# Designed miniproteins, single chains, continued (2): the designs that were tried, part 69

Each design is a single chain, and the fold is of that chain. pLDDT is the mean over its residues in the fold that is shown.

## One batch from the design tools (miniprotein)

Design m6550
Fold by ESMFold2-Fast:
Structure m6550 (fold): chain A 102 residues (1-102)
Amino acid sequence: PLGLLREILELYENGDYKVAANYFKVLGDYAAERGDKKTASFFYTLAGEAYLKMGKYEEAIEYYRKAIELDPNNKEAWRILGEAYRKLGKVDEAEKYFEKAK
C-alpha cells in the first residue's frame, strides 16, 4: 500500500532507519511469498539502504544479495552492493559488482 510506504519513508527521513528497515523487510518477505520477485527485490534494496545509512555494511550486503538473487536485473542493488564492499575495503569484489551494475 502506498500509504504505508509513505509512512515508512517518513521514518527513514527522521533517522529511524532500524524501524524502517524492519518494515521494508516485512514487505519484501510478503512479496516474495506471493512470487512477486521484482517487488521483493525492491523492498530488500530499501532495507539494505537503511542498514547502509546506519553504518551496518554487513547487514546491508545481506539484503542487497537477497535483492539480486530475486531480480538479477536490479542494477541499483548491484551498484550499492559494490559501494558497501568498497566501504569494507574489499575493492576487488566491489569492482566486480559495479561491472554487474552496468
Scores: mean pLDDT 81

Design m6551
Fold by ESMFold2-Fast:
Structure m6551 (fold): chain A 79 residues (1-79)
Amino acid sequence: SDEELRARLVELIRTSPVHHAAQLLAEGLTSPETPEELKRLIAEVVREEGGPELLAAVRALLRKSPDAALAEEALRLLG
């Protein structure tokens, strides 16, 4: 369920080093295998629960992504 998945994402953010959480979240946002609904949920959780350090780290990783189109869409979801 979205609630269960949201809880897992929040736990990842709270319990993981910022760099590790940012890497996993950026990968989820740019993977072609990640469903669009899950990408929106990841972006929402990063915006609401991630704080400024995690948000900056995710944005930095997205800017280094080899797929510019997927990275641009992910950056739009983050705001």
Scores: mean pLDDT 84

Design m6552
Fold by ESMFold2-Fast:
Structure m6552 (fold): chain A 83 residues (1-83)
Amino acid sequence: SEEEKKKKIEELEEKIKELELEIGILEGIILIYEGVINLLRKKGVPEEELEPLREKIKKLEEEIKKLEEEIKKLKEEIEKLKK
């Protein structure tokens, strides 16, 4: 029914909002790690010792990509329901 479709769309939109918030948090964490890398580099820490922090950033970027792909799938579901 149309009422069931509307409820489904609302549920999917709420999931998208939650995933967008999660992406925002992860982007904030990346900025903190980038700031830490810049601070440590200024203090003369060797680039090799900064590698683990860069790896953490890469993992967070991969997580963001997965969340963005999930959002795309949810948006496609909404479009199918709207017809």
Scores: mean pLDDT 90

Design m6553
Fold by ESMFold2-Fast:
Structure m6553 (fold): chain A 99 residues (1-99)
Amino acid sequence: KASEEELEREILGAMNLIRLSVIALAAEREGQEELAEAAKETARAVAELIEAGAPLEVLEEIGKKISEIAKLVDEGKYEEALEAAKELAEEVRREVERL
């Protein structure tokens, strides 16, 4: 259980960071600099959470929220995506404080 779950946590954590980087790149291409910066800020917070040893469940929930942000960006809803990214960064920082 420990070996398998640990590997899944590491992979999911890395995937979350990659996905946020892709969101930042997509935002930059569309001239949405504030959204790109927010996505990078969220990625920094997620990296801290991974380093703090967050459980798989927490990383899965973050992954779902990242998927919502990606969908908003794909739909051209940049203001909503920016708000969601900033909210996620704050939520992640609170989770780090709890660990």
Scores: mean pLDDT 84

Design m6554
Fold by ESMFold2-Fast:
Structure m6554 (fold): chain A 88 residues (1-88)
Amino acid sequence: SEAEKYAEQAEKAYEAGDYEAAVEYLEKAEELDPSKAFELEEAKAEAYLKAGDKEKAAEEYRETAELAEKAGKKELAEKYYKKAEEVE
């Protein structure tokens, strides 16, 4: 699918050290396939961490936690809130 192609491009950008391009591709993948929001938001947070942007990484982890809460996944939400605190 187009979403899978964007996720693949994000992985290639990440491996090449182009973390900003990786985030852009992950955003496009999530827009096309919202069912993968948890996976894609976590990958965005990792890309921001590699770029040295701890503030944006924490924000992505908090967004992932909020999505988990809305889905009724309390333990997953707690995991991502913890990750956000650890990188701030």
Scores: mean pLDDT 83

Design m6555
Fold by ESMFold2-Fast:
Structure m6555 (fold): chain A 62 residues (1-62)
Amino acid sequence: ADELVQKAMKALRDGDYETALKYAQEALKVDPNNKAAKGIAAEAYRQLGKVDEANKLLEELS
């Protein structure tokens, strides 16, 4: 269940924001309400300069 989230977290920690976003998005396809995956995707978008996409995901977490 949490394997994709764990892979996304590792990629985010390693500075691989594109890979982090990929795994977080795959986790969200399995569970669209996964708060951890949304948070990782938001941070990855922010680091990639996609601030509007990051803010949209953060709004869904509030």
Scores: mean pLDDT 82

Design m6556
Fold by ESMFold2-Fast:
Structure m6556 (fold): chain A 78 residues (1-78)
Amino acid sequence: MAEEYLKKGEEYYKQGKYREAGDWFTKAGILYGNAGDPAKAAESFRKAAEAYRKDGTPEGIRQARALERAAQVVEDGL
């Protein structure tokens, strides 16, 4: 399941739909975290952050910053 969400994020990213890509990468990160894979969760949150930065909106930039923090928290929680 988490890998399917990651794949959806990558597909939207290829289409230039960066906000949608960020949303799917965020869902993947949450699912990997819940499955006990903090490394994949952090990777997914960082992919989401990159997508939101490419979206370029003030909301996207705030989401990107929050996701970078979330990535660090899941890595540190190990």
Scores: mean pLDDT 84

Design m6558
Fold by ESMFold2-Fast:
Parts: sequence; structure tokens; C-alpha cells
Structure m6558 (fold): chain A 91 residues (1-91)
Amino acid sequence: SLLEEAEKLLEEARKLLKEAEEALEKGDYDKAIELAKEAIKLAEKALELARKALKEATTKEELLKATALILRAIGLIIEAEKLIEKAKKKK
């Protein structure tokens, strides 16, 4: 389903963002930026799927789940963008 695909993409994006944070701590700023950019790409795909799922939602449960995934995707994109800015300042 669109919701399951969006969830999987967000799980992978969160994993990449964690790896980006670890790279940042180690001083590997280029790797941190690359991983964070990949996390943004996956989160943007998840956002598109979650928005489509919201439009096609027929139950209250589907509506709530789609809305939660949209918010999670937006939050992850913001976190990743902040990490990129921080890495660029230290580079």
C-alpha cells in the first residue's frame, strides 16, 4: 500500500540521517552532507506517497496514518537540512 511504502521510505531515511549525524560527529562533513541529501530524497518520496494516500483515504484510520506520515516526512527533511547547514559551516 502507499502507506506501507511511505513508512518504509521514512525508516530508511531516518537510518541515513542517523549515519549522517555519526559522520558529522567524526568530522566527515562531505559524507554527512551526502547522506543527509539522500535522506531528504527518500523523505520527499515518502511525502508524495503519504499525500496521495491522504487524498485516497476512505477511513479515519487511513486519514490519521497518512497525516502522521506527512508530518514525520516534513520533520525529517527539516532535520536533514539543518544538519547540512551545520556541516557546511564546519567545512
Scores: mean pLDDT 89

Design m6559
Fold by ESMFold2-Fast:
Structure m6559 (fold): chain A 56 residues (1-56)
Amino acid sequence: MSLLERIAARDLGLTPEQIARARELVEKGATPEEIAKELGISVEQARGLINALRAA
């Protein structure tokens, strides 16, 4: 897990397991809306997480 992923997890209050799940969804081409529904977070939180994962 990268430094950016750890920062995103802290800022969003997400677990490492949720971050790993989000990464799999991003690799499959999932949208921020789909990730938000899967993890039970807001679309804005999902966008922040996707940007952190892509930047890592």
Scores: mean pLDDT 74

Design m6560
Fold by ESMFold2-Fast:
Structure m6560 (fold): chain A 72 residues (1-72)
Amino acid sequence: GPLDISKLSPEVRELLAEAATLPDPEVRQAVLDAIRKNGEKANEFVEELREALSLPDPEEAIARIQEIVKKM
């Protein structure tokens, strides 16, 4: 179903906007999937997700996002 934006914190919505500007579509998709599948639990991991997005290597960024998702 569609992403329920009303359950997302302002910080998660800002993270989604930041992710949308990333050059790598695979990193963008990984963040979208993490938030979509975990909903409100993503609110607790905004800072960790933001740190993962700061990584220069898209493969490392995706791996870090997946590790964060395992904690959700």
Scores: mean pLDDT 76

Design m6561
Fold by ESMFold2-Fast:
Structure m6561 (fold): chain A 68 residues (1-68)
Amino acid sequence: MKGEEIWKKYLAKYFGEDGTGTPGAPSLVGRAAADPEAVRAQLKASDLFKDLTDEEIDAIVEYLSKRV
């Protein structure tokens, strides 16, 4: 739940509120399910999420992993 809210508030702005599931793009959802720590590290390295806490980033990764 918390990850879904963070996804909609922060990532929906970039992927759309519908989250139209960019099909062929980097397979972020599948990658998060297979290697959640790798996705987390990439998000933490991104200046886009500079102001987000580690907990919020973890919630996003968990949401992506559970979405699979």
Scores: mean pLDDT 62

Design m6562
Fold by ESMFold2-Fast:
Structure m6562 (fold): chain A 67 residues (1-67)
Amino acid sequence: MASELEREEIPQEEILKRLEELLKKAKEALEKGDTSLAAALEAAAGILAMLAGEEGKELYKKARKEM
């Protein structure tokens, strides 16, 4: 089976950066009225937040409140 640890050696910091980028894009989509794109970006961000653990979950929750 494929090993997540051996894939790209993604550090948690990199995952958090990707999460932040997706949340930023989701906010931009909402401001443009593109609710379908915003929903898709939020869903992807939610998945990354789960992968990033507690820090990712907190970041996602705070960003969602600011949107």
Scores: mean pLDDT 74

Design m6563
Fold by ESMFold2-Fast:
Structure m6563 (fold): chain A 67 residues (1-67)
Amino acid sequence: SLKAEAQKLIKEADEAYKKGDYKKAAELYKKASEIYRELAEREKDEITSALYYMQAAINERAAKELE
């Protein structure tokens, strides 16, 4: 599922960050953000959609801070 893919990307981003590979971590956080944004746009429940937009924003911010 897209949600499982996003969660896997975040775990891989966290691992890259721990190893000091900030560029790789940024790329992976950005990909996770894009998936959460897609989940938010497809979600019919307003509250769940808002939570997905929050997750997208958090991961986008993490990516930008590491660039």
Scores: mean pLDDT 89

Design m6564
Fold by ESMFold2-Fast:
Structure m6564 (fold): chain A 92 residues (1-92)
Amino acid sequence: MLSPEVQELLSKIAELEEQGLSEKEILEKLGISRRTLSILRRIVEAYKEAVDELKKKLEEVGPSPENKKKIAAEIKKKLDARLAELEEELRA
């Protein structure tokens, strides 16, 4: 699970991007490095990929609620592992 600090940074980045700020302005306003921003963007992409994979696989497995629950659990496990790796890179 992502730390509360990382979750807050992601929320602030999304807000600033919605306001049309450049990468440089976001870095200056948040006091973060370009490396940190790159890792945070990879976290967002990991969530997006997990949602897209979940939607695709749920369409493929038909109407079984048991199969849907199993697929959701498997995708969540993969996402949680990827997020843990990215958070470790963020701390390094």
Scores: mean pLDDT 79

Design m6565
Fold by ESMFold2-Fast:
Structure m6565 (fold): chain A 72 residues (1-72)
Amino acid sequence: AEQLIEEAGDALNAGDYDTAAEKLREALVKDPTNREIAIKSVALALRAVGDGAPEEQLQKINEAIREGDKAA
């Protein structure tokens, strides 16, 4: 689970929002109550919105955030 979170962070830093969103989804499946996933998801969403990411990527990010929030 933690490895997926780290991979998501690396992807986010590289501007690869698709990979970051997929890694966060996988991490949420393994540990839905993990606060680090929620924090990474918010950071990803803010960065993607600022960069004008496609709607598909924004939907993936919103889903990851929603899953993290619902698990809390």
Scores: mean pLDDT 67

Design m6566
Fold by ESMFold2-Fast:
Structure m6566 (fold): chain A 82 residues (1-82)
Amino acid sequence: SLQEKADEALDRTLQAIRDGNVEEAAKAMAELVKTLNELAKTDPSAYIRLVAARLLVVGTAIEAGLSEEDLKRIVDAMREAE
């Protein structure tokens, strides 16, 4: 269920970025970080997934044409969720 929750949070983050919904993207990204940190307690590979998710989210934001300010909001939400 944590695995499914992480997958759903990632999909929601990427979709929110494509929709230009920065607030939802930040919330979904924070949920993803918290879920992967919880999963990492029993599966250390979750940390590799977090690195991959960070790269994918930043790449998706650039492709979607998000401003530097909006990208920073998503990155800050990710840092605060640690």
Scores: mean pLDDT 84

Design m6567
Fold by ESMFold2-Fast:
Structure m6567 (fold): chain A 57 residues (1-57)
Amino acid sequence: GEAERREINREIGEELRKIGDGLDKGAEKGKELKKKTGSFEESLEEIKKGAEEAAKE
């Protein structure tokens, strides 16, 4: 019903906000590691880790 739809939409909004925060943190970590190692694969892995850590807030 309407109440369920509103609750789901609110939860989706909260998840998107957390994902955004996680991507920002992951990107910063990725930049640092890419600069140090020069490996895009390592950079991507650290971005994923940062995003996952932020999502667990």
Scores: mean pLDDT 69

Design m6568
Fold by ESMFold2-Fast:
Structure m6568 (fold): chain A 64 residues (1-64)
Amino acid sequence: EELLRLGVDYLKQGKYEEAIKYFEEAIKKDPNNARAYRNLSIAYEKLGDKEKAEQYKKKADEIV
């Protein structure tokens, strides 16, 4: 939860690469954290990586 919150804070600041690191750590702690995958998808979309954004969105949908 703390890792997810830190990632969201960086995402709001436009620090997408830093946000991704925190979301990846959240997934390492809980591989079924659908919210972390959804936020990771958003961060990749903001970086213009549409393929990774779609991949992580599908992963989040698979979990929930």
Scores: mean pLDDT 82

Design m6569
Fold by ESMFold2-Fast:
Order: C-alpha cells, then structure tokens, then sequence
Structure m6569 (fold): chain A 60 residues (1-60)
C-alpha cells in the first residue's frame, strides 16, 4: 500500500506512521517527538511522512 511505502521510506512501521498522523492532527508535538525517538528516526522526517500520508488520505 502507499502507507507501507511512505513508512518504509521514513524508516518507521505503518503502525508508527498512523500514530504520527493522529499526533499531527492533534498538534501534539511532544507525542511526535516521542514516536521519532522510539523509532530511531529524525523528527523532521517523521513529520514530513505523516503530512504526506494525511494529504494522500484527504485527496484519495
């Protein structure tokens, strides 16, 4: 799926990416930082991936 491709490119699991999209929608920056730290990925990469998936879900 597209979600799986975005998650793989960002270095997170699909479940972590979904959690990040929910945190992004809620404006929860602290939760986003915790997800990035837990997954071992840069915060900006996680945020970019979450935004990409949110835009995709709104347009498709």
Amino acid sequence: SYEERIARAAGVTPEELREAVEALKNGDEEHLKRIAERAGVPYDILVAAAKELEIYEKTH
Scores: mean pLDDT 86

Design m6570
Fold by ESMFold2-Fast:
Structure m6570 (fold): chain A 64 residues (1-64)
Amino acid sequence: HEEFLEKIKEKIEELDKEIKELEEKLKKETDPEKKKKIEREIEELEGIRDLLEAMRAVLERKTA
């Protein structure tokens, strides 16, 4: 359980870094079409992150 929980935490941290990089790119981008592409990518990664956070919360409760 601990190993699986650690893998989920690592994946969440990885996604957080990717989202942060995309948010920085979005702030600097002036092209409306490129902005829309970055916004969609952020939304997709945020969705995946939310699912992993939900899985982490369930696993933490079972190991407590």
Scores: mean pLDDT 81

Design m6571
Fold by ESMFold2-Fast:
Structure m6571 (fold): chain A 97 residues (1-97)
Amino acid sequence: MSEEARKLYEELLPEILEELRRELEGVVSEEQLEAAAEYAAALATELVLEGVPREEAFREALERAKEAALSKSETELVALAVGARIRTIGITIDKEL
C-alpha cells in the first residue's frame, strides 16, 4: 500500500474532522460526522495525489462530505467512507478484520 497516501490521509483526517464538527455538530450524529470526515479525508488524499492543490482538494472534499452527511443515511455514509479509504490507501481498519 502507498505510504505517501496513508500519511497524507492521516494528516488530513483530524483537520477535516474539526472543520466538519464546527459546522455539523448537533446537526448529525457523532458516527455520521466521523464517517463524513473519513470520506472527505480519502477524497482529499486522492485529489492531491492526482495533482490538485492541497487547499482546493480540501475544500472540494469538505463540500462533498457535507452534502453526503446531510442527504445520506449513516449506513450509506459509512459505506462511502470505507469504500473511498480502501480505494485511496488500500487498507482495512483492524475493527473490520
Scores: mean pLDDT 77

Design m6572
Fold by ESMFold2-Fast:
Structure m6572 (fold): chain A 62 residues (1-62)
Amino acid sequence: SAKEEALKKLKELTEKKAKKFSEYYGKPATGSVELVTEDTARVTIKVGDLVKEELADLSLLG
């Protein structure tokens, strides 16, 4: 479904973003994606002791 494709894209973008954060801060970074609503996912990137969260609109990715 379009929603499954949007989630797949978001996970791929989150992995790329985590890699960029790892490079920028010079520390290991991890990314995760969690569904909040049908149309919104929470993206969390952890770099050392830093935690960055953002909301992504899945309708814009499908």
Scores: mean pLDDT 79

Design m6573
Fold by ESMFold2-Fast:
Structure m6573 (fold): chain A 113 residues (1-113)
Amino acid sequence: MEKELKEKYVKEAKEYVQETIGYVARVAGAEIAEKLAKAAGLALEDYEKGLKAAEEVRRLGREKPEAREIVEYGAKAVEYLGKAVSGDVETAKKSMEKAKEYAEKARKLAEAA
């Protein structure tokens, strides 16, 4: 049950990160979105490598004022995906809820653009 719950929360966090990447593509462009997708893939395998890749995406987003906020939401969603994978079931649940929060914030920015 606990293992199944963690797998469910990780799956939901992955889905929210994928949604966030879609919104980032609309506002910041495909290149930044592709780098964010690679960071998400790294976070699933190695939390620290995922964090470093997300930080690189943040730096690129800071160079474009119009994209800065949505790219920050994408990077945070990837960080929480990494926490969901590396943590216990309670950490995975809380991290999934945070990934959902950043997906909703990114959606609102994409709809306003």
Scores: mean pLDDT 86

Design m6574
Fold by ESMFold2-Fast:
Structure m6574 (fold): chain A 75 residues (1-75)
Amino acid sequence: MVEEIKEIVKKAPNFSEKEREEAAKKIAEDMKKLGAPEKTVKMIERFILNIPNLSEVEQKEVQKAIEKALESTLK
């Protein structure tokens, strides 16, 4: 659920490119099962794929934005 998605997002900075692709796919599937809008799914996928290009501060800001989006979108 939301907690599982948050954990994957937090761990993503330590993933290889292949692991990030797999994590993005898993999150997309999990979020679709939860009824999340396509825009929210795409946002999280893009974050995971771009995480190696982000500073630690930027990663934390994006994580907070994702958490807020999940809470707002999934009730």
Scores: mean pLDDT 73

Design m6576
Fold by ESMFold2-Fast:
Structure m6576 (fold): chain A 68 residues (1-68)
Amino acid sequence: GAADKLLALKAELESDSDISASLSGDTTLTISSSGGPTKLIALTLKILGEYPDLSASLSGDTITVSAK
């Protein structure tokens, strides 16, 4: 289900020391990075490419991911 995909993505991202990911309930994953705006843009594009069932949106310094 959608929650399983968000949990899998969170676990994958948490393996990178530059990335913090937090789940809000079963519906939303919030991602931040110490790498600055360029790294956040690259990460957003990577998520959209690798997880086509997920929506990702960059707002300021935070990426919000939800199931489609």
Scores: mean pLDDT 76

Design m6577
Fold by ESMFold2-Fast:
Structure m6577 (fold): chain A 62 residues (1-62)
Amino acid sequence: TDQQKKQILNQAAQQVASIPGVSGASVDYDKGLVTADMGPDATEESLQQAVRIIQQAQQQIS
């Protein structure tokens, strides 16, 4: 259901926002996308973690 998809996307955004070096995260519910805003302290590991979380969430809603 749409509510389940929103729940998954919101949870992914929360997880991404908790990564050190990530400034924030936003969700486009219509497109089923999570966007990470990478801060100046973001590392390669921060980016890899964000990508993994986002990809897993997108897979779950597909």
Scores: mean pLDDT 82

Design m6578
Fold by ESMFold2-Fast:
Formats: sequence, structure tokens, C-alpha cells
Structure m6578 (fold): chain A 67 residues (1-67)
Amino acid sequence: TYQEKADIFEEAAKAAENGDMETALELVRQALDPESAAQFELVASKWTPEEVARALRTAANHYREKA
């Protein structure tokens, strides 16, 4: 559900905010299909952990509003 995705993205954002990029990316893989997760990882590889955290926070808010 959108609520489940919002919760996962919120946890992923917290992991990225703490510099734990491995946990953040693992959570993204759980929330998204493999193709979308791979696309996110490609884009995230060009970003700082702070930029990744902001993107994940935005995604969490987006799914929460749709839940």
C-alpha cells in the first residue's frame, strides 16, 4: 500500500541521514520494483547522502499523502 511505501521510505531517509547508505538502498529495494530500484541507485550514486535523504523524505511524503 502507499502507507507501507511511505513508512519504508521514511526509514530509508533516516538511514541516509545517518550516513548508512547500504541500509537506505536496501530499504528502497524493498519499496520499489527491481527496475525502479536500479534507476534510483544509478541516480543516487551521483548524489551526496544529504541529497539522497532529501529525495527519500520527499518520496515518503508523496506516498503518505496518497495513502
Scores: mean pLDDT 81

Design m6579
Fold by ESMFold2-Fast:
Structure m6579 (fold): chain A 80 residues (1-80)
Amino acid sequence: MEDEIKKLIEETEKKVSELENKARQAMADGNLEEAVKYLREAAKIYREAADKLPEGSPLQIKYRRKAEEFERLAERLEAM
């Protein structure tokens, strides 16, 4: 479990970091539609990772919160 959780964290953080970078680049270029796409994909990755973690664990709560943050940002950009 410990090694599996560590790999899950490393994989999740790497994928999200790549998507956040792509979203920031898209926003800088004025491509808000593409930025929304990357932010929603990052939210999905955090939700999928949270579902693989023990129910009610601090990390699961953190990842679910991060997913909600990315969804809210995407909704805000979509409204612009």
Scores: mean pLDDT 85

Design m6580
Fold by ESMFold2-Fast:
Structure m6580 (fold): chain A 57 residues (1-57)
Amino acid sequence: MQEEIEKAKEEFLNYLKKNKKLSEEIEKKVDEIVKNSKSLEEAQLKLVELQQEIDKK
């Protein structure tokens, strides 16, 4: 993975761990977003959308 994408992924996963919202299913979704995104910007936007969905619960 590119360094910038990896850093964004790590920050997001750390946020989820801190809030007890990390699960195997969510981690898999994060990996799929990162792998299937065509650019860093697309990956970051998808991760922000996922974070907003999780935060609403």
Scores: mean pLDDT 74

Design m6581
Fold by ESMFold2-Fast:
Structure m6581 (fold): chain A 112 residues (1-112)
Amino acid sequence: SLLEQAGETGDTLLFNQALAELQERHPELRPLIDRFMLTDVSDEEGLVRAVRELLAALPREERVPFAKAVLSLIKKANPAMVKPVAEAILEVARELGDEALRRVAEEALAEL
């Protein structure tokens, strides 16, 4: 998927295309994706909230690709935000009982 490629490369254009396709496949996610896209990467509280809301609403199969893509992009754009975003992903993973998502967050935190 384009989300998986964005996660591997940290490519902002691929990520934006992946989010557009995600909106087409899941129109109900459009308000949450729009909020995320409008959130400034320096706004810790806003970014954490947007990531949490999107992950909680995403189908299970989209959560890991999305989380990896977000973390990859944030590492390039604002490395200081990796920790709060990874902690937010970990909390959502625990709430949803999503073991694969939990591992993504733990790996990101271990690299700090």
Scores: mean pLDDT 85

Design m6582
Fold by ESMFold2-Fast:
Structure m6582 (fold): chain A 56 residues (1-56)
Amino acid sequence: SEAEELKAQAEEAFAAGDLKTAMELYGQAIRVADAAGDGKLAVELLEEAGRMQAEA
């Protein structure tokens, strides 16, 4: 799905050391998941983004 593609791009940005781009992409992924009615995925993405930011 588009949300999962955005998540993959966010993970790639984080691996490259670009936390700002990673967080922007996670934000987009969350909005896409929410708009698609997938609240479970939206919450999961929000939690993953929080963990990623805490690790940086």
Scores: mean pLDDT 83

Design m6583
Fold by ESMFold2-Fast:
Structure m6583 (fold): chain A 69 residues (1-69)
Amino acid sequence: SALEELKALLDELLAAGKISEAEREALLTAVENGDWEAAERLLVRLYLEGKISAEEANRLGRLIREHQA
């Protein structure tokens, strides 16, 4: 599922030291609660802080949209 792929990608980013456990939890909580505005704000913040690449941000955004649909 898109949610399982999202969790896997976030686990890879956490293992690579790119994001914190708190950032991972916050994004998953927003997605699971259907708070798409919070999820988008968190994703944009991770990208603007240089924590994730444009490719990683696009992939995360796609998975979030697929789960939303």
Scores: mean pLDDT 86

Design m6584
Fold by ESMFold2-Fast:
Structure m6584 (fold): chain A 68 residues (1-68)
Amino acid sequence: MMVLTQAQFLARALTEVSDQLTPRQKEVLGWLADGKSNKEIGEILGVSQKTVESEIAALEKLLGVTLR
């Protein structure tokens, strides 16, 4: 999936399915839309990069898309 299409999808998904997401998943999705790397998101949220990658995998499964 292309970065531009991904960012647009992330913004839309945050609005439409926000009630189905945990607070952390909403924060991860928002930072991904801002173009932050998994490492940077981990530093912002105070978690490891691996934790961010796990949250992204959960979001991909929930939304039916690939987020990278």
Scores: mean pLDDT 70

Design m6585
Fold by ESMFold2-Fast:
Structure m6585 (fold): chain A 73 residues (1-73)
Amino acid sequence: SLAVARAVGAVLRVVALSLEGRDDEAAEALIEAAEELAREGLLDPEAAERAIAAARAGDLRAAIKALLDGTKP
């Protein structure tokens, strides 16, 4: 699935940034990915809002979960 491939790619980038201690950049990357996937119709809009809110709160785990749960099969 294109949506799943895009979401997994975004999560891998976010995890890589977080492992480097770049949590603010990881949060921004997740927000950008959620906005892009929602704009392209690959991510549920309500899930995108939850992912963005969690990322802004610094909860990368919740943000990743919302992104993956809302990704269209």
Scores: mean pLDDT 87

Design m6586
Fold by ESMFold2-Fast:
Structure m6586 (fold): chain A 69 residues (1-69)
Amino acid sequence: MTEEEREQAVAGAEAAYKDALKHAKEGNIRQAVNLSVAAALHYAAAGEPEKAREAIRKVQKAIDETLKK
């Protein structure tokens, strides 16, 4: 993987992660889940498995909080 490819993967992951959190807070659970998976896959492709794990964890927490209230 080139450095440029890694940077693009990280940028894609960050964009998907932000969208996932927004959809989670808005109660759009299906989109939040789909975007969180996309973010995790992009982080994993960039060699950032801990960021992938953290993105999934934070989006799931946001979904759980939305569903409880």
Scores: mean pLDDT 81

